# Ledger of designs, part 38: designed miniproteins, single chains

Each design is a single chain, and the fold is of that chain. pLDDT is the mean over its residues in the fold that is shown.

## One batch from the design tools (miniprotein)

Design m1302
Fold by ESMFold2-Fast:
Structure m1302 (fold): chain A 70 residues (1-70)
Amino acid sequence: AAEVAEQARKAAELARAGDTEGAARHAAKALQLGGAPVSPDQVLEAIRRHGLDALVRGAERLAQMAEKKA
């Protein structure tokens, strides 16, 4: 739970800073730890399709949900 929240927060932070590759790596790690089999490349495709702002919102939501369980 704590590591999911940490990785999701890092993904949101990097996405806000414009680090698309770093954001994708940390978002994929958070999702994998949460039980979703997602690769960084799949997150990069989602960013290209939906934009970086969508990743920020999704990562912040995931961090909040993980923190509620801690």
Scores: mean pLDDT 78

Design m1303
Fold by ESMFold2-Fast:
Structure m1303 (fold): chain A 67 residues (1-67)
Amino acid sequence: MVKLSEEQQKQLDKVMEAMGKALGVEIKSLLEYVRLSAKELGIKLSDEELEQLVNEGLQKLVEAENA
């Protein structure tokens, strides 16, 4: 699991919301968007951390739609 500061978590939450809007485009474009956005926001993530965060964000979106 990725452990983030409150500021990093807020920035990633914004990225995840943007991902939700982009889900209608393409998942591959979404992954690139998240990677670029995290880099521009100054969030330093390893490839492993980025993959985990994307998977967790997608899971939360699916659960919200099913709820």
Scores: mean pLDDT 65

Design m1304
Fold by ESMFold2-Fast:
Structure m1304 (fold): chain A 94 residues (1-94)
Amino acid sequence: EKEAEIFRKAAEEVEKLADKSKNPKTRQVLRRVADLLREAAEHYERGDKVKATNLAVSAALLAIGGLLDSKDPEDQKILEEAINIISRAMKEAD
């Protein structure tokens, strides 16, 4: 698959994870992560690989920040899954 499509798919998966959380803060973090991944896809389509990679890294760091701030085991599991989705997308796009 094209790099842009990989990041769009990752954004959709993260957005679905946001719907599984009952915590508004975790939902907001995951929605922002999905937005960053969609923005990364847009930059890949424009040929700006450097900007796209920086946005994907920012998405990963935001998800990690959410995980470190979370005290709910269910939200921690959701955030860990989001980190796995981002890592897989970055590896596949490389």
Scores: mean pLDDT 87

Design m1305
Fold by ESMFold2-Fast:
Structure m1305 (fold): chain A 82 residues (1-82)
Amino acid sequence: MSLLDRLIAAHPEAAREALELAQKILNNPYTKEDVERFIEALRRLGVPDYSLYWLHQYLEKETPETEFRLFLLAKELVKAFS
């Protein structure tokens, strides 16, 4: 069981908000504001700041690498609910 699975079980309301934002990001189109809201939802869920590094990097500079890392985290969250 990952840290993410434990946080989802402990914080179901924050997890639902994060899931909805993750699905929006993966389905495109999404905005920079959607990514900011996703970071806030993950913080409420209890995800530690070091795990949010790549999302902050995306907000600082949008590159193929930072966008790919954003999609990986969003996909991991969606998969945790499957």
Scores: mean pLDDT 80

Design m1306
Fold by ESMFold2-Fast:
Structure m1306 (fold): chain A 68 residues (1-68)
Amino acid sequence: DLDTIAAISQAAAEAMQRAVRDGLPLDEAKAIATKTANEAMKEGLTPEQARQRLEDAYDAALARHRAA
């Protein structure tokens, strides 16, 4: 459904903006948003499930940057 795709895209944009605020480089944040949103849409996930996937992906990326 187009409404579901729009909701997932919006969730990805919001999660990306938060990750950039938290110190993730913009190019990496964009790559994660694009990949995670596309995978969620391909798998037929709900916007809520996609939001959780985005949160998990960005938490992992931020943890890697803090450990480096």
Scores: mean pLDDT 83

Design m1307
Fold by ESMFold2-Fast:
Structure m1307 (fold): chain A 100 residues (1-100)
Amino acid sequence: NPVEEAIRKAAEAAKAGERGVKYELEVPESVTLFELRDLALKHGLIITVTGGPTPETLLLNVTYVDDGHMIALARFTYDASRVSDEEIQELILESLELLK
């Protein structure tokens, strides 16, 4: 699974003290936002959402949280039509709980 492999590599990079985006992938249509979230959480990472290069795209950042700082280590391009504003809000709220 190339998505899980990218998340695993991001977790390894975080443990090695690396910073900055190392891996960029397009998310397969078979993988949901919540599956990505759950895969990231299993590896001690979170998914944060930023705007993509077009209004129809989102960037899902595989993010390590270190002393309140969010460090993106992998990035996925995701079709914005596949997610609702409510789903994005849910993911943001979960990310904020991890940042406390």
Scores: mean pLDDT 75

Design m1308
Fold by ESMFold2-Fast:
Structure m1308 (fold): chain A 95 residues (1-95)
Amino acid sequence: MKEAVEKAEKAAKEAVKRFDELGVGEQVRPSAEGFIERLKSGSNYVSAASGLVITAIGAAVELKLTDPSKEEEAVEITKELSKKVNEVLDKIEEE
């Protein structure tokens, strides 16, 4: 579990940093912090993971509507985050 938590924390922090560079990091940060906290506590982390991905999708949609030049990067950040979050959840379920 420690390795999965460290991997999830890194992925969440990297996504927040990249969204912050696009101007919407504040929208994603609370959901990312909540997901990491829930993973460490071992409760409601699946719900927190869904919340994080939904928040990232929302940030990407906002960027698509307000600054279309940032859409491609925002979509890529969201896809990478979703993939890493799912990889972590799958690993926890298999253990």
Scores: mean pLDDT 80

Design m1309
Fold by ESMFold2-Fast:
Structure m1309 (fold): chain A 66 residues (1-66)
Amino acid sequence: RSAEVAQLINDAMEAAARAAGGKSATLDVATGKITVEPGPGVSRETLNAAIADAAEAVAPQAERLL
């Protein structure tokens, strides 16, 4: 379950980061940290906000998998 939850959250954050103009977003399940690479012309702040929103949106589904 924990691995599936991490994958779901990571996939959602990566999709949100790409949609916001980022290159990648990866969740480190061991440390709970996210690594984000901004794309050209995109600020880290904008990218982080989009990723946070995506993570929050999938939280109810992730909670159900726990």
Scores: mean pLDDT 68

Design m1310
Fold by ESMFold2-Fast:
Structure m1310 (fold): chain A 62 residues (1-62)
Amino acid sequence: VAVFASSSSPSSQAQAVNLQKTLKAELGDKVTVLPIQDSSGTNPEAQKNIEAAVTALKAAGV
């Protein structure tokens, strides 16, 4: 499981942080912690983070 902010707004970032904390507390080793990076739609790490999340989910059998 991966957590990623859906927009660059501070509100969206705060929601992603809270969700990430909850998931990490409950799932631990099954959660891929993605960097919450504030970049307007062209974040070069976004694709890398998505690929990492897909790899982690595939390894978990989902």
Scores: mean pLDDT 58

Design m1311
Fold by ESMFold2-Fast:
Structure m1311 (fold): chain A 77 residues (1-77)
Amino acid sequence: MEAEEALRRVREHAQRLADEVAAKTGSPDAQKRADEILEKAVEAFEAAVKRGLPPERAYRVGLQTAEIGARAILREA
């Protein structure tokens, strides 16, 4: 998997989770935290790539980061 394709998929997955979480939470703070799901997932992906991980592994790191973020917000709701 190419790095550009992996990053695009991470962004798509994280954005869907952010939208889903935001739809379930009506507060401005929850919306802000939902927006952070995308940012943190991309940051985790880029950090993994900088560590020398192949794009496929970096993709999994980004996805896990997004899922952990979504779960944390839903747990607080």
Scores: mean pLDDT 80

Design m1312
Fold by ESMFold2-Fast:
Structure m1312 (fold): chain A 80 residues (1-80)
Amino acid sequence: SLEEVVEKAKKLIDEATKRIKELLNQGRLDEAVEVARKLVQELNELFDKYNIPKEVRDKLLKEFSDKINEILDEYFAKKE
């Protein structure tokens, strides 16, 4: 069902977000970027396989983007 696919996507986002944070805390930026790239690819493949509506795709991708931006803002302190 759509709900099951959304739940799977959210779990993938949460797992990738935790891994990215761990890698950044270790100074492993290149590996953190690779995790993010692979997640976006996996999400798009999942969305295409199950014909997920654009509105739902956009919301899930925004959720991931927002989480990553918060982590990057904290880590790189680019506010100066």
Scores: mean pLDDT 83

Design m1313
Fold by ESMFold2-Fast:
Structure m1313 (fold): chain A 65 residues (1-65)
Amino acid sequence: MSVGTLKRIVAEVLGIPVSALDPNRPLTAYGLNAEQLVALAERLRAAGLDVSPLDPFRSIAEIAA
């Protein structure tokens, strides 16, 4: 998956603009709650990424690699 695609998915789950995301910061830095983490994991699986389980301490760049 591309970093740009993953950034859009994360931005939609968090309700923030893509430009507010730093792909090198861990997901926990954005204050994701448990519901947002589940929603993010489901969206990533629907996009064809095997993220079982999704590690919230990973950055967008690390998940996209």
Scores: mean pLDDT 75

Design m1314
Fold by ESMFold2-Fast:
Structure m1314 (fold): chain A 65 residues (1-65)
Amino acid sequence: WQEDEREAAIRQQLAEQAEQRRKENFRSRLPEQTKALVEEKLRTGDAAEHRKAREFASAIEKALA
């Protein structure tokens, strides 16, 4: 093993972790109001509203991907 090659591999992992943290930070910065609204719709909504809430959640995941 070469130290230089090992350093390069670690640097790549750190870059990937940084990108992942950036996505997580964005998710955590979502307005609490938005999270509360989604949760409320899942709790009180009809089947149609329940479906819309699930689609909204998946859309957020896709946007963060």
Scores: mean pLDDT 64

Design m1315
Fold by ESMFold2-Fast:
Structure m1315 (fold): chain A 65 residues (1-65)
Amino acid sequence: DDSAIEEGAKLLVSGNIAEGGAILSKVASKAPTPEAQEEISKKVGSILKKNGNEAGAEAALKGGS
C-alpha cells in the first residue's frame, strides 16, 4: 500500500525511526515475494530522496539488501 509506505517514510524523515520502521516492516511482511519487498524499498528510497534526505534514501536502499 503506497499510502502506508509514504507514511512510514515521512516518519523516518521526521526522526520517528521506531514508528516509521514498524509501519514499513508490516508493509514488507505483507509482500509475498522478494520482488515486492524490493519495490517497497525503492518507493521508500524515492520518497526520502524527494524530501531532500539523500543519506536516508541511501540507507533505505542499502537496508533492502
Scores: mean pLDDT 69

Design m1316
Fold by ESMFold2-Fast:
Structure m1316 (fold): chain A 71 residues (1-71)
Amino acid sequence: SMEEVIKKIREELKKIIENGNEEAKKYAQKALEEKDPEKMQRYGVLALGEQGGVSEETWEAFEKEVAELEA
């Protein structure tokens, strides 16, 4: 479900906050504070782009769920 995918993404973003570079941490923090899934995705993409640390499987699941929200 979207909620379960978002939970998994939030856990990956928390790992970035603990171990990431300063730009990745900044975007990860903004993503975790967002209640709007679209804004969360935008900041999450920026955080993951700076860090490159999320698993391919988790990212693919998130892209699919967000695409379904935008349809």
Scores: mean pLDDT 69

Design m1317
Fold by ESMFold2-Fast:
Structure m1317 (fold): chain A 82 residues (1-82)
Amino acid sequence: SEGVKIIREAVEKALKALKIKSLDDVLTPEQAEALANAFLEGGAKASPELRPAAKRAAEAVLASVGKSVGEALAAGGDGLAA
């Protein structure tokens, strides 16, 4: 959907801004907050119906601090899809 595309673009821009280039990188608390904010901003920009899903994705990313970036993004994607 268009809304999911908007959220993905926001997250991709945040990954580039944080200079995260490998999915194997360990997610720091500061990076997790920036990625969580990207999901929330993307959700707010996309549609009201996606805001609860974006919030679940943001919470999943914040819970993934100390895991790999790839695991955090997968958890965020699962939260978005739930």
Scores: mean pLDDT 82

Design m1318
Fold by ESMFold2-Fast:
Structure m1318 (fold): chain A 56 residues (1-56)
Amino acid sequence: LAAQLVRMEIALNPSLTTLTVDLDALAEALGQSRATVRREVTAEARRHGVRLVFVE
């Protein structure tokens, strides 16, 4: 789920070099742990060469 959201963001904005993620909000919305969301989002962003910035 989290990886799919990252893929969609990149598909909608191919020039994206930095992605800002609110781990608490995303984990709550997806019903997953912060650790799981962080791991999935980090792995997917790395595949696309996109830098991640986490909000707090």
Scores: mean pLDDT 78

Design m1319
Fold by ESMFold2-Fast:
Structure m1319 (fold): chain A 75 residues (1-75)
Amino acid sequence: SLAEELERLIELVERHIELARASEDPLEREIHLAMAQIHLAVARLIISRNEVPEEIRERVREAERRLEAEIAAHE
């Protein structure tokens, strides 16, 4: 289902944020942040083209906020 696809994308964003935080190598960290951005972009594209429950839309916005905070933490 669409909700299940979006849930999987949210989980991938969160997983890559965690991997970025655990990375001691700057390049590895940058790769994980880039992967999180790609998965978030896909989730936003799906939301822009489909009718999606507000709960799922809010969770995507929360994932975006967390990713932006993580990127900002590294300047």
Scores: mean pLDDT 87

Design m1320
Fold by ESMFold2-Fast:
Structure m1320 (fold): chain A 119 residues (1-119)
Amino acid sequence: SPLDEAVAALRAAGAESVSITKSDGKYLITVVVRAPDGSRVVVVFQADSEEEAVEILRKLAEALRKGYDEFVKAAQEMGAKVVRVRPGDEASRLEVTKAVAEAIGSTTEDYLAALKKIA
């Protein structure tokens, strides 16, 4: 599918992981890229259609082929939630979970409730 091809293109461009979840007719896109300093950046998008999700992924793949700084800039310009995760930073893990919950909106309370059960 066009979506599978766009995911494959972003992975080929250097994305460490790409995750897409469909919920309530919307697409949640989570992309992880390794920064030159060994940290990771997580970018989260919400798309209202599969076509929008494909376009977001294609733009991210094009930017990532140009470099890490271009990828981060493109993600921010497209309105992504961007979270930097440093090795061994437990606070960054919680911030990623919060960013995902905020991007989905309707599941924010469920994610916060899950965090309380494991804390």
Scores: mean pLDDT 74

Design m1321
Fold by ESMFold2-Fast:
Structure m1321 (fold): chain A 67 residues (1-67)
Amino acid sequence: DIEKSIKKAEELLKKAREALEQGNRFEAVVYATFAIIVATNTLLSDPKNEKAKKILDEAQRLADEAE
C-alpha cells in the first residue's frame, strides 16, 4: 500500500526533524535514513509519486544537515 508507505515515511521524517531540533544528531541520521529507504522503495513501485520524491529530498537534506 503506497499510501501507508508514504505515511510511514512522513512519520520517520517528523521524528528525524524532532531529533535534530533536540540536538540528537545520531537519532536524526537514523530516522532520516529510514525515511530515505521507505521513500525510495515507494518510488520503485510508483516512480512518479510526487509526495515520495518530496519526502526523499527532505530526508536527504536532514541526513546531510545532521552530519
Scores: mean pLDDT 84

Design m1322
Fold by ESMFold2-Fast:
Structure m1322 (fold): chain A 68 residues (1-68)
Amino acid sequence: HHQEGLRALNAGDYETAVAHFRAAIAEDPRYRQAYVALGFALSILGRHDEARALAREEAAVLGLPLPP
């Protein structure tokens, strides 16, 4: 899913990229690269509230402090 997400991202299909990166996170919740790529795609789409929620999800799963 992560590679499919990267392909969609490079093609400018940001909605498809979001779906694939969320699937990658579902398969491996500790796969940090998928969180980075998903956050980037959400930011390009202007879905900033979802990007902020994603940062909290990553912090909770990985035991990291919440971003400022």
Scores: mean pLDDT 77

Design m1323
Fold by ESMFold2-Fast:
Structure m1323 (fold): chain A 75 residues (1-75)
Amino acid sequence: MGLPLEMLALLAALNPEAFRAYLRRQAEIEGVEVTLKGIEEIKEAVRELAKQGVISEEKAKKALEALEETKRELE
């Protein structure tokens, strides 16, 4: 993935639905294995941003739910 993990985590928090569409497209281009690994790294970045207070707990929860659903879809 070309963007920093913090930026990907922020995008996932700001618009989870659009970010899910982005991840589906990335799986088509880069492959499922690479995308699944990227999702795990982004999930950790989302948790860190919430822990640091950069994003709200509500935004982090929605982002993590969207990322987990996308991971299950791609498995």
Scores: mean pLDDT 82

Design m1324
Fold by ESMFold2-Fast:
Structure m1324 (fold): chain A 89 residues (1-89)
Amino acid sequence: SAVEERVEEVIKEYEPEARKFYETTDLSTEEGRKKAEEKVRELLTEAMEKVGAPEEWKQAVLNGEALPAEHYEAYLAALRAALEAELAA
């Protein structure tokens, strides 16, 4: 479907940057963990902006708990779910 195709396009655009960040950031430190949380929020917000998500959706994500860097798979799942929900609405 068009929704699924658009979700996969956006994920493909951001997944390499997110993965590279997790592979190059020192997650054993509190500072590195905070930077990973900031990067996850940034990438998710940018991805939602690309699909034309309302400001309320972006604000809800920013007001939620940041995904820990060690939960990279959870980040991708949350990103996919948010994009699918927005594109289906």
Scores: mean pLDDT 61

Design m1325
Fold by ESMFold2-Fast:
Structure m1325 (fold): chain A 55 residues (1-55)
Amino acid sequence: SDEELREAARRLLAILLESRRRNNEPLTDQQIKDLVVGYLVREEGLSRAEAEAIV
């Protein structure tokens, strides 16, 4: 469902942001969010506005 997709996307974003904090990853928070938005648009068929509303 859309709700399950939104929940999964938010959980993935939280994991990636936490990994970035712990491991001094070179990607910024904004770059990680942009990657998640890009994934949702390409793989899940969401509009960019819908994907951006999730993250």
Scores: mean pLDDT 74

Design m1326
Fold by ESMFold2-Fast:
Structure m1326 (fold): chain A 87 residues (1-87)
Amino acid sequence: MLEELRAALEEAIARETERLAQALVNSSGGKVSLEEARPLAERYARDVANGIEPGDFVPVSEEEKARAAELRALGAAYRAAEAAARA
């Protein structure tokens, strides 16, 4: 159902945002705070979910590529369901 897909997508975005924000703080050696990292991480996660490539490059492992692919697939599923609901 559309609402279930929306909830799953927002939960996935929130989870990835917190994970990326913590990773960014750790990789920066404390130069970036969690408060500064969260908006950047949320923008990245939401852009990936919307099928948009992020403008800034963070070092990406195969594990991070797999997570990005899953988030992109979930976003695509939500958009398809939303389009079908409008018809």
Scores: mean pLDDT 76

Design m1327
Fold by ESMFold2-Fast:
Structure m1327 (fold): chain A 82 residues (1-82)
Amino acid sequence: MTKGQILGELGKVSEAVSKIKDPKLFSQLMELISQAGGAVLAGDYESAARLMEELSKLAKKAGDEETAKKAEELSKLLRQTA
């Protein structure tokens, strides 16, 4: 998978997060997406995968199964690329 494709998948996770109504959760998840994007651009796919795993766990705790699933799938792709 290319960096462009991975950034596209991060964009889809970001779009799902944008629908979250809790401002504290929204801020926390957007921070994780920002950090993961920076890691991808730096070629640090292992750090990006860990950040997506954390995002998935937080989304699951909040009851957002769709965002959790997208983040978990992206984490697996990132680990395969690392």
Scores: mean pLDDT 83

Design m1328
Fold by ESMFold2-Fast:
Parts: structure tokens; sequence; C-alpha cells
Structure m1328 (fold): chain A 83 residues (1-83)
């Protein structure tokens, strides 16, 4: 419960940074932000597994982004069941 709230707060803090990197076409910056988010998620959920990010491979970046969205979506659905 508390871990999910911490993740939501982090996601809100990282969203403007991700939007800025995306607007600039900074794939390396996007990769770094995704890696930062993955490390934070793993610190709160040690059993969470994510694919390795290659900052020079767009497919790798997209795969990592998709994995993060899937994980957050699962947490959101679990949070909805709290009532």
Amino acid sequence: MEKFQELLELARRLQPRLEAAGAAGDLKGIAALLAELQEHIKSLFPDAEFPEIDPDDLESILRAHAAILEFLGKLYEEAKKEE
C-alpha cells in the first residue's frame, strides 16, 4: 500500500523529465530515466524483474518502457481492489 503511493509520487516527479527528454528526442536521456525508475521499483519490490536497457537500441528502450508500464498497471489494478 505505502510502496504503491511512493511509486505514484516518483512517477509524477519523473513524468515532466520524461516528457522533456521525449520532446528533445533524447533517447539516451529517456533510457537513463527508465533505468532510474527500474532501480527505484526494485528497491521497493525486490522480486520485480525488468529487461536490460541498451541506450543505443530503440527496441531495447521501448521494451523497458513497456515492462515498466505493465508493472505499474498491475499495481494500479491491485490498489483498486483495496476496498
Scores: mean pLDDT 75

Design m1329
Fold by ESMFold2-Fast:
Structure m1329 (fold): chain A 70 residues (1-70)
Amino acid sequence: SKQAAELLYRALFAADVATRRAALQALLQGPGAADVRRHLSAILQSLPPERKAELLADPELNALLQAALQ
């Protein structure tokens, strides 16, 4: 859904990495988790290389993203 995509963008690009991890983890454990995983794949594929690198620089966030895409 559009709401899931919006919440996911907000989570992935929150001001601090701890908030990004917590928000992403909560979304992946929530009632819309399947919809979030679908949007996550599309969002990661659409990001410019430099922005994707910035997002994946945190090991814990990267691990959460890798697990979600399995």
Scores: mean pLDDT 78

Design m1330
Fold by ESMFold2-Fast:
Structure m1330 (fold): chain A 94 residues (1-94)
Amino acid sequence: MEKKRKAVALVTAAGILAVSAALYLDQGNREEAEEDARAAIENLREANRLAGGSKKADEIIEELEKEIEEGTLTAEKLLKLVKEAAKAIEEQLK
């Protein structure tokens, strides 16, 4: 289905953006990291919408947003949460 292909592409894009953001966090470039992390979140939200809306994915996305807002986001947590959200969206697509 076309929606499934688009959702998978958006999940892939979110993963790439998360890796970029993690590299920026490691370098101390927090502003650039937050821009890429927010872009990853937007791609995950759209993918989740196309997948039919996983509550688990929504909860993980909200946690990511909170970590950015509180200034507590780490590279490890970003990569872990994006991977968990991607998995929840992929499970919803099955």
Scores: mean pLDDT 86

Design m1331
Fold by ESMFold2-Fast:
Structure m1331 (fold): chain A 61 residues (1-61)
Amino acid sequence: MSTEDGFLERAREVLLRDWSESEVDRFLELYRKVSAGEASPDELEEFQRLLAEVMRRLRAE
């Protein structure tokens, strides 16, 4: 895996500490869609919001 893939795995572990499994699943679904170029504008906005939360949590670790 690339360094980005390793970052996302760590983000998943961090998110599971504070978020429900359904919230983590939603983030991963959005990541998949964004990576494939299939995300709608609303899904992209939701992903960016969740990514900012992930980055905030990882910085706090």
Scores: mean pLDDT 72

Design m1332
Fold by ESMFold2-Fast:
Structure m1332 (fold): chain A 81 residues (1-81)
Amino acid sequence: LAEALAARRAEVAALLAAQMAQAEAMLEELIAAGISEEVAREVVELLRRAAAALEAGRVEEALRLLREAQELGRAAQEAAE
């Protein structure tokens, strides 16, 4: 059972790494679309916290921070007009 839990953690960590890469690509698109640097900086800060949470083994917190970063990016796109 312990080995199964370790495998699950590794799988989730890999998924989080992939999602973070996707979020970085989205951030580049948002900046190119004219999103303010202040908002872009806040999205980056959320991603850094997600990375720190992942390193600490707090997978659920990392996922929550990634969702917040994505939501903020969408709101920023609408606010920039």
Scores: mean pLDDT 71

Design m1333
Fold by ESMFold2-Fast:
Order: structure tokens, then sequence, then C-alpha cells
Structure m1333 (fold): chain A 85 residues (1-85)
């Protein structure tokens, strides 16, 4: 049974589109990175952008499962970052 109203689905779709844009921009930057130090800086910037998106999503009253998807993206990025340190 779908958990969302049409309005909640539209808000979730907008948040997912923003998250996808952040991830795409990060991938484009990582493709150009030549050193681990450059990759670390790019991934740290991605974490900051994801944290800002999570804060905005919570402030806007988006569903907890939308926030959970943002948190999963952050966890994946943090694992990649920790492996480079």
Amino acid sequence: MPPYTPEQQALADAANARLSAIMKETDDKLAKAKTNDEKIKILEEEIERIDALEAEARAAGLPDDTVAMIQIARAVTKIALDNLK
C-alpha cells in the first residue's frame, strides 16, 4: 500500500532530484581528480551538501523515509572518504 499522498510524493521526488544532482556533480569532479587529496576534498564537499539537504528536508517537514534515503547517501560517501584517509 503506497505510504504517500500525491503532495508527499512530489516533495520526495524534488528531494531525490536534488540528491541526484549533488551526486552527479561529485562524480564529474571525481572523474577529473588526480590525487587522493583532491578526492578527499571533493567527498568532504559532497558530505556538507548532503548534510545541508537533510537539514532543509527536515525543516520542510519531508517524510522520514525521504530523510533516510539522504542519510544512506551520506553513509556511502563517508565510507568512501574514510577509505582514503
Scores: mean pLDDT 80

Design m1334
Fold by ESMFold2-Fast:
Structure m1334 (fold): chain A 70 residues (1-70)
Amino acid sequence: AKERIEELRKRIDETFEKARQLSHVERLQLLFEALREAMIEAGKLPEEYQKEFSEVIKELVARLREAREA
C-alpha cells in the first residue's frame, strides 16, 4: 500500500513533465485522465493509507489548477 502511494506520486510527476511538452488541450486531457486513475487507486487502498493518498490527490488537484492557468 505505501509502495503503491509512492508509485502513484512518481507517475503523477512523470505525467506532469510529459504534459508540459503537449498542446494545452492535450495537456488537460492527460492530467484529467491521471486524476481519474488516482481516484480509482484511492478506492483500492486500505483505510490506514487513505489519509496519505488524500494528500497525493490534493497535490494533483493543485497541479491541475496550475496547468489550467498556464
Scores: mean pLDDT 72

Design m1335
Fold by ESMFold2-Fast:
Structure m1335 (fold): chain A 73 residues (1-73)
Amino acid sequence: VDALVAEGERLEAEGRRAAAEGDYATAAKLFSQAVELYLEAYARSTDPARRAEIAARGRAVAEQLREAEKLAA
């Protein structure tokens, strides 16, 4: 679970960098991958508090994904 969350955080950071450079298509791909990793981490976690934390992170990245997709279109 922790490795999935760490990889998700890394992809989220790379997505933010791509967006800052105006590469919204790359940002959207990276944010999409981060959301998938957070969903997998959520499914593998049995701790309700940890699941809630992962769900909150996933929702925040999903908002960033939506904005990047809108700007890439």
Scores: mean pLDDT 83

Design m1336
Fold by ESMFold2-Fast:
Structure m1336 (fold): chain A 57 residues (1-57)
Amino acid sequence: SAAETAFKAFDTDGDGKLPENFIPFLVRELGLDLDEAEQKQLQDPAFFIEKYEEAMA
């Protein structure tokens, strides 16, 4: 899916998690309304895919 492809592209270290310092940028660019705890969860692929698909719908 587009979300899964985007996650892999943003996972620069290939460790299966997004860089923590990249999360505020993603929240802004996707227009997500997430609290601080939810932003930390955005590093995980399952949560990222869910929110990315929600933002792109």
Scores: mean pLDDT 76

Design m1337
Fold by ESMFold2-Fast:
Structure m1337 (fold): chain A 87 residues (1-87)
Amino acid sequence: MLSREEQEELLRELEAILAEAEAARHTDPARFAALVDRGVALVLEYLRRTRPEAYEAVAAILAASSPEQRFVYVRAAAHELRLELEE
């Protein structure tokens, strides 16, 4: 399990990536995809350490998903992590 400090650092990294991806979303598709894939890698690492039973299934779904679908997933994961840290 990740410490609260590790979770807070992960949330900061994810939110920074999401902000940069949103800025690139309609102007630079290659940069958007690269940023989203970085966010996916961070979320999958979190799942591997906290929910290893879900890791393989989620990784397979995301690998088959579009960059836009992966962006929505990373954004939802960051939102959920923020709620867990605030409550």
Scores: mean pLDDT 83

Design m1338
Fold by ESMFold2-Fast:
Structure m1338 (fold): chain A 89 residues (1-89)
Amino acid sequence: ELEKLVEEALKAAENADLEKVIELAKKIGELTKLFDEEQIEEAKKLAEEHTPPEYVARAFLLIAVAMTYKKKEEILESLKRFQEHVEKL
């Protein structure tokens, strides 16, 4: 159940399908109660502001997962590493 949703979210992120990734993240949040719609919207905003359109879906998923642990330092470090990786591409 949860594993299948996570796999689908990863695949959607690889395919740059932002709408699908957000939809799956909402379902994961509903099932796990680990994050809410406000956190999902914040993750979307951060991804859109800091990454090129083709990578927004991947950045969103990374940020949303990090928010599950409520560790701002991990979110910031993950975002920085993702930005460095995208710049190299």
Scores: mean pLDDT 69

